# Designed miniproteins, single chains, continued (5), part 103

Each design is a single chain, and the fold is of that chain. pLDDT is the mean over its residues in the fold that is shown.

## One batch from the design tools (miniprotein)

Design m19570
Fold by ESMFold2-Fast:
Structure m19570 (fold): chain A 81 residues (1-81)
Amino acid sequence: KVEELEKKAEEHRKLADTYEQAIKNPDLRKKLLDFAKKLEEEDPVLGKIYRDMVENAGGAAVIHRTEADRLEKEAKELKEK
């Protein structure tokens, strides 16, 4: 359904905004990195992945924004049929 694609696009845009805020707020970035460190103690693989995402918050924001754009384009194409 077109509505599902639009909802997923909105979710990705919200995630992109969250990562962008992490870049602008060093205190939030520190809290996220502390959480990643604790996660690494329980699951080293998952914790490392989370840490890499937080350290590359700009890259994560770009990825989520690009995915939102792709989903919005797909939804538009389905509406044109």
Scores: mean pLDDT 75

Design m19571
Fold by ESMFold2-Fast:
Structure m19571 (fold): chain A 64 residues (1-64)
Amino acid sequence: SDARAEGEELGRGLAEAMRLYADNKEVGSQRIKEEAARFQEFVARNTPEQGALAAALASDAIGA
């Protein structure tokens, strides 16, 4: 539950950072770096189990 909730929030944050980058490269680039670092750390801790969650979150982000 905790890992899933954390993964969802991190994935969402990264998707938002990417959207910001399209609109404002300077602000978005900063947010991408911050969120990507957090997401990388999360994935490193939960690699096999969260791989499927990350894929699902990416699919949802593309669909949104």
Scores: mean pLDDT 71

Design m19572
Fold by ESMFold2-Fast:
Structure m19572 (fold): chain A 94 residues (1-94)
Amino acid sequence: SLSEHLLEAFKKGLEELYEIHSSNEFSEEEKLQATETLVGLTKQALPYLSKEQQQEVVKMLRELIEKLEALGDPRLEPSIELLRELVEWLESQL
């Protein structure tokens, strides 16, 4: 189904976002742009996801936030805050 393909694409996007943020090859601005792109795509995909799939998205985002915080890099704070705001917005839709 479309929702299953979107959820798989989302999982891959989160893995790539972690790789981007843990890398020294990308600027703080590029890392934030990548996060903003994922946030936008997530909001656009939301109407196609079941409530159960939306809950899985929230769980995966929380796990990513914990992994990014564990890196201890203050340059990642803007991305972490944006992801926290996305989680809060998603939970308000559930």
Scores: mean pLDDT 88

Design m19573
Fold by ESMFold2-Fast:
Structure m19573 (fold): chain A 92 residues (1-92)
Amino acid sequence: SSLEKKAEELKKKLDELLADKSTSWVEIEKVALELFKLLVKLKKYDEIEEVIKKLLEAGVPKESLKRILGAVNKELKNEELYKKLIELIDKL
């Protein structure tokens, strides 16, 4: 679908941004937010967990990830998924 293609394009863009040390955190946050929203809509929950791990491995702070996921939850209102993802971040 067009949404799945957009998700793959956003994943590639995120990888490019994380590889570039000159990229601002604000730009990374914007791309990650859009990607997470799209993955929730597509119900690709395993891929959400993979993106979280990738961001943490790249040195993104846990508090920044929680802020991004909080913004996703405000728009999409999936409290059960949000709680599960926050618990995952705290365990990593």
Scores: mean pLDDT 84

Design m19574
Fold by ESMFold2-Fast:
Structure m19574 (fold): chain A 57 residues (1-57)
Amino acid sequence: METYLKAAEAMTEMVKAGAKEISFADIAKALGISQSTLRKSYKEIRERMEERMKRAA
């Protein structure tokens, strides 16, 4: 859950900064974790991130 909140905030900041697309790698970088760690945490966050990426794209 906490990882999801940080990921969602990072995505929102990237959109505000004018990012056209937000990738998993960008989110992992913003959180300071590996993509593997993000994937392990992300059953819930994956759905929410895909939803936000669709809206941001």
Scores: mean pLDDT 65

Design m19575
Fold by ESMFold2-Fast:
Structure m19575 (fold): chain A 107 residues (1-107)
Amino acid sequence: AKIAVALSVPEGKGVAGKTLTVDAVVTNNGDETATVKVVVEVYVDGKLAARYEATLTVAAGATKTVSVDVYLPAGKTVTIRARAYVDGKLVAEDEIVINPDGTVTRA
């Protein structure tokens, strides 16, 4: 794939009732600069709680990061989805789950 997106939790684990920083890492594996729209959606127990959008100019072979702060309600499962769009088309996606105990699982 020419564009890739990967969700990362720099701290490795969340803490219930606290805010966690989540990174959406966008890589351009293509030969030309791309304008990439990144949408990060946060679901709490399957309900949309927050939505973040950023537009990035990513040079050929480069990586850009979008950092979002996600509140972790106690006793809830938080699903985070990142989607990357080029010219209105979905080109990459990634999803992670932050469990009520703060552990991070790839979907």
Scores: mean pLDDT 87

Design m19576
Fold by ESMFold2-Fast:
Structure m19576 (fold): chain A 80 residues (1-80)
Amino acid sequence: MSEQEEELKKNVEEFIKKAKEVVEKAKKDNTDESIKLLEELLEITKIQYETLEKYNYKEEAKKLKELAEEIQKVLDEMKK
């Protein structure tokens, strides 16, 4: 019934899909440039879930928070 809420959910799902593709490529490349790209992706993801929480989109924010935790784990592994 809310076209805006359906569009937001779809945009969040698309962002997560694209972000996971970036993570997989970065893991394969394992370069300093890939690490910087993942650090940038992590910051963008954090800004997005904090913004969604502020506007009461708690379920969508939770999905992005889980993505941020996944990106952080990959970064920690790559920096070892």
Scores: mean pLDDT 82

Design m19577
Fold by ESMFold2-Fast:
Structure m19577 (fold): chain A 110 residues (1-110)
Amino acid sequence: LGDARGAAIDAVLYFGVVSTGEKGEEARKLGEEAASFLPPEVRQAALDLMNAASDEEKLKEAVDRLIEIDPGLAPGVRLAAQRAMELKDDIEKAWEEALKAYERFKSLLS
């Protein structure tokens, strides 16, 4: 059994890393699509993660807010946030990982 919420949040974060590059428009659309499958109470916090993905201080604040809303996501969100910071200097790898997370969450929606 997979965690569709965790996979969606991974996708949103990694698309956030890509969002300022040449794939930025497509990344934002796919990230917003992934966020749309999250519960309303989590959705805005996930979009805040996407907008903060390349800024360590803002990302920490967005992670803390999401964890206050859904504490069960804490381990996965913290790992994804650390990975997003690692990916900020490699946009092609960030794009690849975002697409993999996106396909994973879609497969878990059944």
Scores: mean pLDDT 79

Design m19578
Fold by ESMFold2-Fast:
Structure m19578 (fold): chain A 66 residues (1-66)
Amino acid sequence: SMAERKRVYQALIELGKEIEALLKSPDPAVREKARQWREELNDLEIKYSAGEISAEEFLEKIEELR
């Protein structure tokens, strides 16, 4: 549904902002984790857009990254 797509993309935007902040960290380990989160987030977005995963699965996997 459109409401579920909106929910998914709001979560994507929020985590994207967190990742952007972490990429500015002086700690190289934090920056590396943020790069890994960015790659996984991009993969999840692609899978959701392709219909390979549900909105619920997307949101669950995002929480697992935290």
Scores: mean pLDDT 83

Design m19579
Fold by ESMFold2-Fast:
Structure m19579 (fold): chain A 70 residues (1-70)
Amino acid sequence: MSEYVKNAVKSAEELEKQGKFYLAGLAYIAAGDADPSNPEYYRKAAEAFEKGAVTHPQLEPLAREAREKA
């Protein structure tokens, strides 16, 4: 993986541990945009946004967009 993708994934995992699901989802989107050959990153972004949507329903559209890219 490029260093950028590796760092984005690491940041996303740390943000998830902190319960910052919106920021974690954005970090996974950045990884997916940098490495579109691996749908796993968009899938993880969707999962992060879905978890965030439980308390912030405005994240549901972002989760759908990430699922469509996965």
Scores: mean pLDDT 82

Design m19580
Fold by ESMFold2-Fast:
Structure m19580 (fold): chain A 67 residues (1-67)
Amino acid sequence: SIVYTQSIADATRRSAAISIRYPKSQLTMSQIRSLSDAQNRALAEQLSRQEELKEKLEQLLKLLKES
């Protein structure tokens, strides 16, 4: 069940990321899955980098408040 839930979450995130990059895309689920591993990795890395930048920003804000 947990693996199934994560699979749906991953598909949703990929769909959302592609929707942002290619609005009104006619890409089917099969076409989304057939995207190159490089493109899928690039999207995953972009999301990971966004999270890292958020953490760094929060650390800087904390230093400013506590200084």
Scores: mean pLDDT 64

Design m19581
Fold by ESMFold2-Fast:
Formats: structure tokens, C-alpha cells, sequence
Structure m19581 (fold): chain A 76 residues (1-76)
């Protein structure tokens, strides 16, 4: 479980990497609660396919950003 300070730091790094607020929320749900794509879809009122597409986009952006990866590793 992330502290509020760790959550804020992770969210800031993800936004700096170019993620939308929705993509940041999905990433935090995956990291903290280890929710399935279906559970995230239900919680946010979107389709499982939309969650999967947003996760794939997030991973692609982070893989292209070594600084964001290093910052995330330092927080968690």
C-alpha cells in the first residue's frame, strides 16, 4: 500500500511522462490494489478493452522514458 506522499509522487511522475488523469488513475489502481482489467473497467465505468488500450499506451510511454522508470523505482 502506497502512502499518500508516494501516491502523489507516482501520479506526478506519470503526468510528467505525458499520461492523462484517467491513465494515471488506472496505473495507480494496478499498482496499489492489483485489480484486474475487468475490475478497473467496472470501477471507472469504461470497457475492459478501453482499460487494456490505456494500459498498453501507458507501458509504451514509460518504456520510452528511462527517467520516469527510474523515478518510479525510487518511490516504490
Amino acid sequence: MLTPEQRAAVAAVLRAAGLSDEEVQIALLLMEDNLSYGEIAEKLGISTSTVRRRVNRTLARLRADPEAQAQLAAIA
Scores: mean pLDDT 77

Design m19582
Fold by ESMFold2-Fast:
Structure m19582 (fold): chain A 91 residues (1-91)
Amino acid sequence: SAELYADSILTFFDNLKIPKSRYADYLKKLSKYSTGEDKVILDLIAKGIEMLEQGVPLEEVKKWVREEAKKRGLSDEQIDVILAIIEKLSE
């Protein structure tokens, strides 16, 4: 499930001892070394986290991510995973 996938990614970051406050910066750095869909996915997650940190409501962040991901050609399944990660990080 998307939730299980999100939990696995967050556990991976925790095992690397990356603080939650550094997730957006880390993802932006990974994006610089990525291409194609991987770059799009990493950029959207990083931007979503930054919007949450700026106090944008979760539902507004989720709406923006869905619209931007669709414009960039991501599948519904890919969008669901991105949204699950953002929701988990908003907790």
Scores: mean pLDDT 80

Design m19583
Fold by ESMFold2-Fast:
Structure m19583 (fold): chain A 74 residues (1-74)
Amino acid sequence: SAAELAALRALIAEATRLARERQLSDDNPAVQAFERAANRVFSRYGEDGLGDAPEEDRRALRDAALALIAAARA
């Protein structure tokens, strides 16, 4: 749904902002997992491609974003 996609976009923005604020290293496993999940979606479907991505890819990106937020708050 549009609401689910908006929530995912907000979560991605929050994860990115927190990782940047906490200056997490590119060597951090949570940063690497998030970048891989994001690249899988955006490399295949483009910047606005969340709605076109399979549910499995959206779920993986959501889970990676949540893990990145948790790592930034640790």
Scores: mean pLDDT 82

Design m19584
Fold by ESMFold2-Fast:
Structure m19584 (fold): chain A 61 residues (1-61)
Amino acid sequence: MSEVQKLVLRLIGLKLRKIGLQIDLEANKNDKGMTERIQQEIARIDAEIAAIEARLAKLEA
């Protein structure tokens, strides 16, 4: 239960950060270099979200 709670809180934080990056992506859509860097950061966050969700599934949450 403690592990599940920690993972859920981490997951919420990552999803909130992703929303912020998506807003930044739209704001900088005409700057190809900036959009590529933001997309790379979003991809890193998506990978971490997927890892946490896979771990939650194994913990019978």
Scores: mean pLDDT 82

Design m19585
Fold by ESMFold2-Fast:
Structure m19585 (fold): chain A 65 residues (1-65)
Amino acid sequence: SREQIREEIRQLVRQAKDHLRETEKDPEELARGLEALDMLEEHALREATPEVLRQVREFLEWLLR
């Protein structure tokens, strides 16, 4: 369902934010990264399709490696 997709997007974004908070030591870069993740989440939640979920997952997996 769309609500399940939205919840999975929120979980992936939370994981990425937690990773940034643990690894990014520059406060300005941390703030910029968190803002970018907020914008990504807002966009992804508006669409909430399986395709968007796949794109978000692939992007965050690439970012977190």
Scores: mean pLDDT 84

Design m19586
Fold by ESMFold2-Fast:
Structure m19586 (fold): chain A 75 residues (1-75)
Amino acid sequence: SLLEELEALIEEMERHADDEERLEQLAQRVAHLLSQLDPQVAIELLEKRRPSLPPRVAEVVDRLIAWLRELHAKE
């Protein structure tokens, strides 16, 4: 399922928290997967998961949440 893929990608990001280039690559893959989910559901899942993430990964997740909110606000 898309939720299981999202979880696996987040865990991969946690393992590569010190690899900035790898995190950006994984963030792009997460963004692509998130485009297939309802924005509100995606935001809720990311916000729920965020408190347990390393700071670098949390920063990436914050940017993804901001991106989804911006896309949802556009006509």
Scores: mean pLDDT 80

Design m19587
Fold by ESMFold2-Fast:
Structure m19587 (fold): chain A 87 residues (1-87)
Amino acid sequence: MEIEKKIKELEKELEELKKKLPKDVKIEIELNVEDETRLKVLEVLVLALKLALKRGEYGDSKLVVGETTEELEEVIEKLLEELKKAL
């Protein structure tokens, strides 16, 4: 339940951030992954959108994640650290 609650909070934050984007910017996100990986991916996306909004840099993007590996989790963790430092 705690992970699920955090996922819902991040999904809500992501939708609020999307509302601040220009109407012409399309962002599609498809996550077919376990809750633990979904949580980390959503954290990356929220931070990335916050950074894009801060810099005023936008582009159409599509993210599809259907598999998880230890290597993918390490990459996500490094991205989270770098995004937090950039904000």
Scores: mean pLDDT 68

Design m19588
Fold by ESMFold2-Fast:
Structure m19588 (fold): chain A 62 residues (1-62)
Amino acid sequence: SKKYLELALEKRLQGMEAASKRDWKTASEYYQQAGDYFKKAGLEEKAETLYHMAEIYAKIAE
């Protein structure tokens, strides 16, 4: 749905902003949320990309 796509884009933007501030934990959490919303929107490939980015940022935060 359009609502899930809009939420996915919003969470991706918030993740990018957190990453720009080197807040890797927050960036990971937002990218994971963006992935969840892309998946709900039926965009599996985009969701997978965001989940991968979330995992990378989570590892940096450790």
Scores: mean pLDDT 88

Design m19589
Fold by ESMFold2-Fast:
Structure m19589 (fold): chain A 66 residues (1-66)
Amino acid sequence: SNLDRILELLKERVEKELEKIKEAGGDVEEFKKFVEAQWPATVEELASLPQEEVLAELERSLRLAE
């Protein structure tokens, strides 16, 4: 389903960002809290988009975590 695909992409992107933050010695817990707070709204937004736009919207949403 579209939701399952979106959750897969979100998980992969979040895991990559967490690894980068951890390697840089950044605040992993702060980023996790931000993602948890944004998770339901982000999933709802992405579920309304065509597949090709999902990656662009993921990048936009995660950049706000900085």
Scores: mean pLDDT 66

Design m19590
Fold by ESMFold2-Fast:
Structure m19590 (fold): chain A 100 residues (1-100)
Amino acid sequence: MDQLRQNLQLFVSLGDDTRLSLQNARSGTPSSYSSWLSSQSPNQPLLDLYVRTSDSYRQSQNLYQQADDDPSNRDQLLNLGNFHAGLGFQDLLQANQLLQ
């Protein structure tokens, strides 16, 4: 579990960096934005998978934190956290396949 929680933080960070890069590109001039969209179009499925991985792992981390804070609902929150971690891992595997 501890190694999984550490890996979740890494992939949340990678997804946040990807999201910030997308936000910065979208905030550019119309010309810069159009050029960026054209350049990113082939990689859109890959970017979407990394964002989904980050979101799933962030939800997992939040649920694990809620489980620590609420002992009465711990088992349900841990199960839900594990479910979201699994979804993030599946999306990450699919992203890695697109890179090959």
Scores: mean pLDDT 63

Design m19591
Fold by ESMFold2-Fast:
Structure m19591 (fold): chain A 77 residues (1-77)
Amino acid sequence: MKFEEFDKDGDGKITLDEAVAYYEKLKGRKLTPEEVEKVREIMDRVNAALAAAGRPRDDYLDKEGFVAFKTLLEKEL
């Protein structure tokens, strides 16, 4: 899936709800509460890494953060 297909609000930012929806679509099922918590943890890790690289700290993923997020989801979920 592309960033633009997933960014429902068109604001260039991916929310937790949009990240959960993306992974649910990949799995073809609803996520468990534990998997939703893991998605949140992965988003926080990606945002922390971007902040350490001099990017603003947001509660959203930009396009670069979304690529890193997908890699971690594939590896950890």
Scores: mean pLDDT 69

Design m19592
Fold by ESMFold2-Fast:
Structure m19592 (fold): chain A 70 residues (1-70)
Amino acid sequence: SEKLERYKKFVEAGLSYLEAAREKRPDDKEGVKRLAEGVIKQAEAHYKEFPELKPLYEKARELLDEIERS
């Protein structure tokens, strides 16, 4: 539970940072895309042990898809 909460907060912080980076760096599509990929990898690495992280992984994937469409 403690480990799950730590990973959840980490991924949530990454998602918040990603949203802020998208807003502040609209010309840096590649940099923002790399941030999204990093968040996805972190969530993916841990949701095998903690399925509760899957919704955060899906949210990160959705944001990456949105960035690629922009």
Scores: mean pLDDT 77

Design m19593
Fold by ESMFold2-Fast:
Structure m19593 (fold): chain A 131 residues (1-131)
Amino acid sequence: STLSDFEQEIEELLSQLKDERAKEFSERLESILGDMSSELAKAKSLEEMKEAVRRGAEEILALYQEAIANSKYQDLFAEALAKLQALVEKTEEALEKAKSMEEALEVAREFQGGLRRLQLELLKKLVEKES
């Protein structure tokens, strides 16, 4: 699936969610992803691209940790955080190996795809628990 395909499925699941905190989580995630995309578009060096991805990763990790503390679905967010931590580790390893802006952009796109897959999986499980 493309990022656009994931975004459509995410919108459909969000329309089915009853939990306002899960909706707020998704809105904040969209904001962080938008900020990361904006910074990547403005980046003029390899290091600036790596910094944009690292900052986005830190903000998303913090968002998931906050969701665990404040959600009635702590188990689902905790499982999602563990998968996110593995994705961040893989992304950092790939960024260390990137020697050009093009390679760093490919790593960033894979990271964003992974984030959308994790969001989609989490939203499916949340909707199922509300059913």
Scores: mean pLDDT 85

Design m19594
Fold by ESMFold2-Fast:
Structure m19594 (fold): chain A 64 residues (1-64)
Amino acid sequence: SAGRAFIAGALAYQAGDLETALAHFREAADQGNAEAARELGRVLASLGRDEEAATWYARADELA
């Protein structure tokens, strides 16, 4: 479920595993979780992937 994927992403992010966090947030966002899409954008921006981050922020706003 989107909720499970979001929790898994948050736990990975807290552990510093950014690639695992991105994968789980992406799964949750693809299932319609607006908070996951926002977190995905934030992690991407921290990695310098600003164009991808911008698209996920826009999607988060659409999902909210």
Scores: mean pLDDT 85

Design m19595
Fold by ESMFold2-Fast:
Structure m19595 (fold): chain A 68 residues (1-68)
Amino acid sequence: LELPAETLTGLLLILTTEPMSVQEIRDLINEALGGEVASTAQTTALLNRLKEKGLLEQLPDGRYVAAR
């Protein structure tokens, strides 16, 4: 899943203020892109890459939040 730079930046900013589930993040991405573009699997793969880069943390309940 490839996001425009502005969409990725906006997502990371939102995740500095509130934790979100994979489903909530998927829905946010699809709203930003104007349609049903991202699946749950594609969103999970993206979030795993961002977590590996140290940009996101996964909470014990499975939700994601910005690492800082």
Scores: mean pLDDT 78

Design m19596
Fold by ESMFold2-Fast:
Structure m19596 (fold): chain A 88 residues (1-88)
Amino acid sequence: AAAERLRRLAQELIEEAKKSKDPFVKGVLLEVASAVENAAREGTKEAIQRAADYARYLSERMKKKGYDKGAELTQRAADELERIAAEA
C-alpha cells in the first residue's frame, strides 16, 4: 500500500539524518521526512506529488551547494515518491 511505502521512506530518511554530521544535511533530510509523513497522512496522489516536487527542489539546492550525498538521498526520495504517486 502507498501509506506503507511512504512510512518506510520517511523512516529511511530519519535514519540517514541521524547518521549525518552536517546540521544542514540533517535538517533537509528531516524536512523531507516530515513532508513524506504529511503526504501519508493526507493520503492523496496530489499530496504525494507535492512531496516529490519538494524533495526534488531540495535535492537541486543541495547539489548546487556541494552536498553530494544529501542531494543523492533527496533525489532518491523524490524518485520513490514519483513512483508511489504514479501508482496511487
Scores: mean pLDDT 87

Design m19597
Fold by ESMFold2-Fast:
Structure m19597 (fold): chain A 84 residues (1-84)
Amino acid sequence: MLEFKSKEELEEYVSKKKAVYGYVRVDGKTMRVLALNGKIIELFEVPEEVPIELIEFDSVEEAKKAYLDEEVKEGLELIKRGLA
């Protein structure tokens, strides 16, 4: 299960992974995470109803693309995208 007691526990988990992206639970909060080369790049709180699922990728480029595609698809702030 992708539940961590602290950010440090999450950092230890991702340190063993090439690239991961998805949603985890940290100290009772649902968090969106992007980690590349064992380092957390993005970590922010999302609504609790978001499903917890973390995807491991074989390449940093693939994980980053998936993260950007998801962020564009969400479109919550509808800031300038410039892409169709």
Scores: mean pLDDT 70

Design m19598
Fold by ESMFold2-Fast:
Structure m19598 (fold): chain A 80 residues (1-80)
Amino acid sequence: MVYVELETDLDTGFPTEVDVLNERGELLGRERIRSPRELARFLQRAGLITPEEADAVRDWADLERVLERLGQRAAERRQG
């Protein structure tokens, strides 16, 4: 399985970096995030969200909804 961790700016609350980790907690990749759309595209490339979900992200509020859905799906898979 793959995990995604977001680093956010404490002042603005916007994501600044995204880390992709494997099951062992080993860092597979890190990418700088300049916009909510870039983060959505990164999550799509990682196979965590669909292309349609990525295209629907226009602002940080849309991205937050997508991240909540992703977190819920990861929690469901932990029960298997």
Scores: mean pLDDT 68

Design m19599
Fold by ESMFold2-Fast:
Structure m19599 (fold): chain A 96 residues (1-96)
Amino acid sequence: AAAKAETQKLLEEAKKVLREGAEKAAKLLLDDPSAVEQANEVGKEAMKEAMELAQKAIEIGSKVDKAAAQAAANAALTEGMKYAGDLVAEAVEKVA
């Protein structure tokens, strides 16, 4: 119960980091379409933080069920990355 709650909290934080990073990158592109390098740097930093949170979640969850913890972390990162990609694509369409 406690380990599951902590794992879920860390994975929600990882998704939040990816979401906020994507929103910041999209805003940079909407404000300045040439800010590709800055937007890419924001994305890299968000991915690094999200991966660190996911690894911590796997560490905690693995004490109960390693396979389930890894699957949950992979699902959360995949969901966050899909959201980030969609948000950036929308920003690119708006500046076209």
Scores: mean pLDDT 81

Design m19600
Fold by ESMFold2-Fast:
Structure m19600 (fold): chain A 97 residues (1-97)
Amino acid sequence: SVEEGGSITLTQTFSRDKVDRVLWFKDGKFVGGILVSDGKSFLAEEYKGKAELSWDKAKKTASLTLSNLTKEDEGTYTQIVLGPGGAEVGAGTQLTV
């Protein structure tokens, strides 16, 4: 758990070698994603200015940084990597504020 007004980074490491996209969800709702080929990130409107996304290709690690935390940020965050022929779903992380 973290305090209101603080920040946190949620990380997940994957096994898939060929990754085209990384997607983040909160309680099944879209947060944002990265197109791996160009490093281009995109966020849902409500997460602009609140969330930062990263993908470390060498470590196969996806990260979601949330800032200015409020009670509404509580929930289960899930990360999914997509590549040729399929997806790998990361373990869910429960956040308490």
Scores: mean pLDDT 82

Design m19601
Fold by ESMFold2-Fast:
Structure m19601 (fold): chain A 79 residues (1-79)
Amino acid sequence: KEEEEKLKKYVEDLIRFNTQLTKAAEKGKGTFTLTWFDGKKVTIEIEADSVEKFKELVEEALKLARNSPDGTTIKLKKK
């Protein structure tokens, strides 16, 4: 049941992140700091020439960030 509270927080963070993601995708460049429930922080920097490529790189960065230690910076670029 504590898992339900963690899930709710995670969903709220995803909604906020999705808004930031949409704006960054329109610009073709974005820097985001992901904060996990355990306090772990990973910074991701993404550049792409299309919204579709940008979303693909965000998905890849999220996979990498999940398995990365606190303080990691991930830089992904696709042209």
Scores: mean pLDDT 71

Design m19602
Fold by ESMFold2-Fast:
Structure m19602 (fold): chain A 75 residues (1-75)
Amino acid sequence: MEGRRELEEAVREAEARREEVEADATPAQRALLEAARAAVEEGLDAGVALLRAAAEPLLGADAEALAEKFREFFE
């Protein structure tokens, strides 16, 4: 029971820090987070397509490599 309470506090603090991190996220990090949400809600192909489109202006030719790694991560 004690470990559960301390874990719940750690998760609560991590969630508070996550909100702050989201506000300070770079455009590339925001694109990755939105792609992850699209992959969960609409499927992996939608997430990969969104990431590729969002990352191309930021990463150029590396956008395709990032999209492929994203696909591998979720498979």
Scores: mean pLDDT 65

Design m19603
Fold by ESMFold2-Fast:
Structure m19603 (fold): chain A 85 residues (1-85)
Amino acid sequence: SSLLEQLIAELQKLRDEEKDPAVKAALDSAIWMVQQALDSNDRETALAVLRVAYRRFKELVEKHPDNKILQRAADAVAEAIEALE
């Protein structure tokens, strides 16, 4: 969907701006997952994948509370979940 394409583009931009290799790896993982959801062309699959990505980002935000890139990544995924519900 156009929504998932926009999310992928935003996560790619955040990944390129990030300097922490662990955070970059998490963003790369989320980009791959969202791409699989987009390729499935199925809303329920997309929601399930986005919820997994959101939980992983929330755990990273708790470990890195000052990382604004992680906070934005979590927010972007949450916005996509809300828009698909």
Scores: mean pLDDT 85

Design m19604
Fold by ESMFold2-Fast:
Structure m19604 (fold): chain A 85 residues (1-85)
Amino acid sequence: SEISEEVKKKIEKEMEEKLKELLSMPPEEQRKALLEEIEKRYGEEAKKVLEERLKTLPDEEYPEVVEIYIESEKEARLLLESKKA
């Protein structure tokens, strides 16, 4: 594999801690955090797309969306590190 085990574990640990932090927040704060992260990483256009998708999302489903986002971020970071190796 092109990714060192140490780098993989570091990314997994960072993403696990971030997931735990986000899941400890109420749904409205999870929504804000997701929108801020998407804006920082992908810009205004991606934020607007996410905002539209979240308009109809029940509070009970925010933990699932947070988990999907964190998993996607983890995979993207692992892919980037694999490409560097």
Scores: mean pLDDT 79

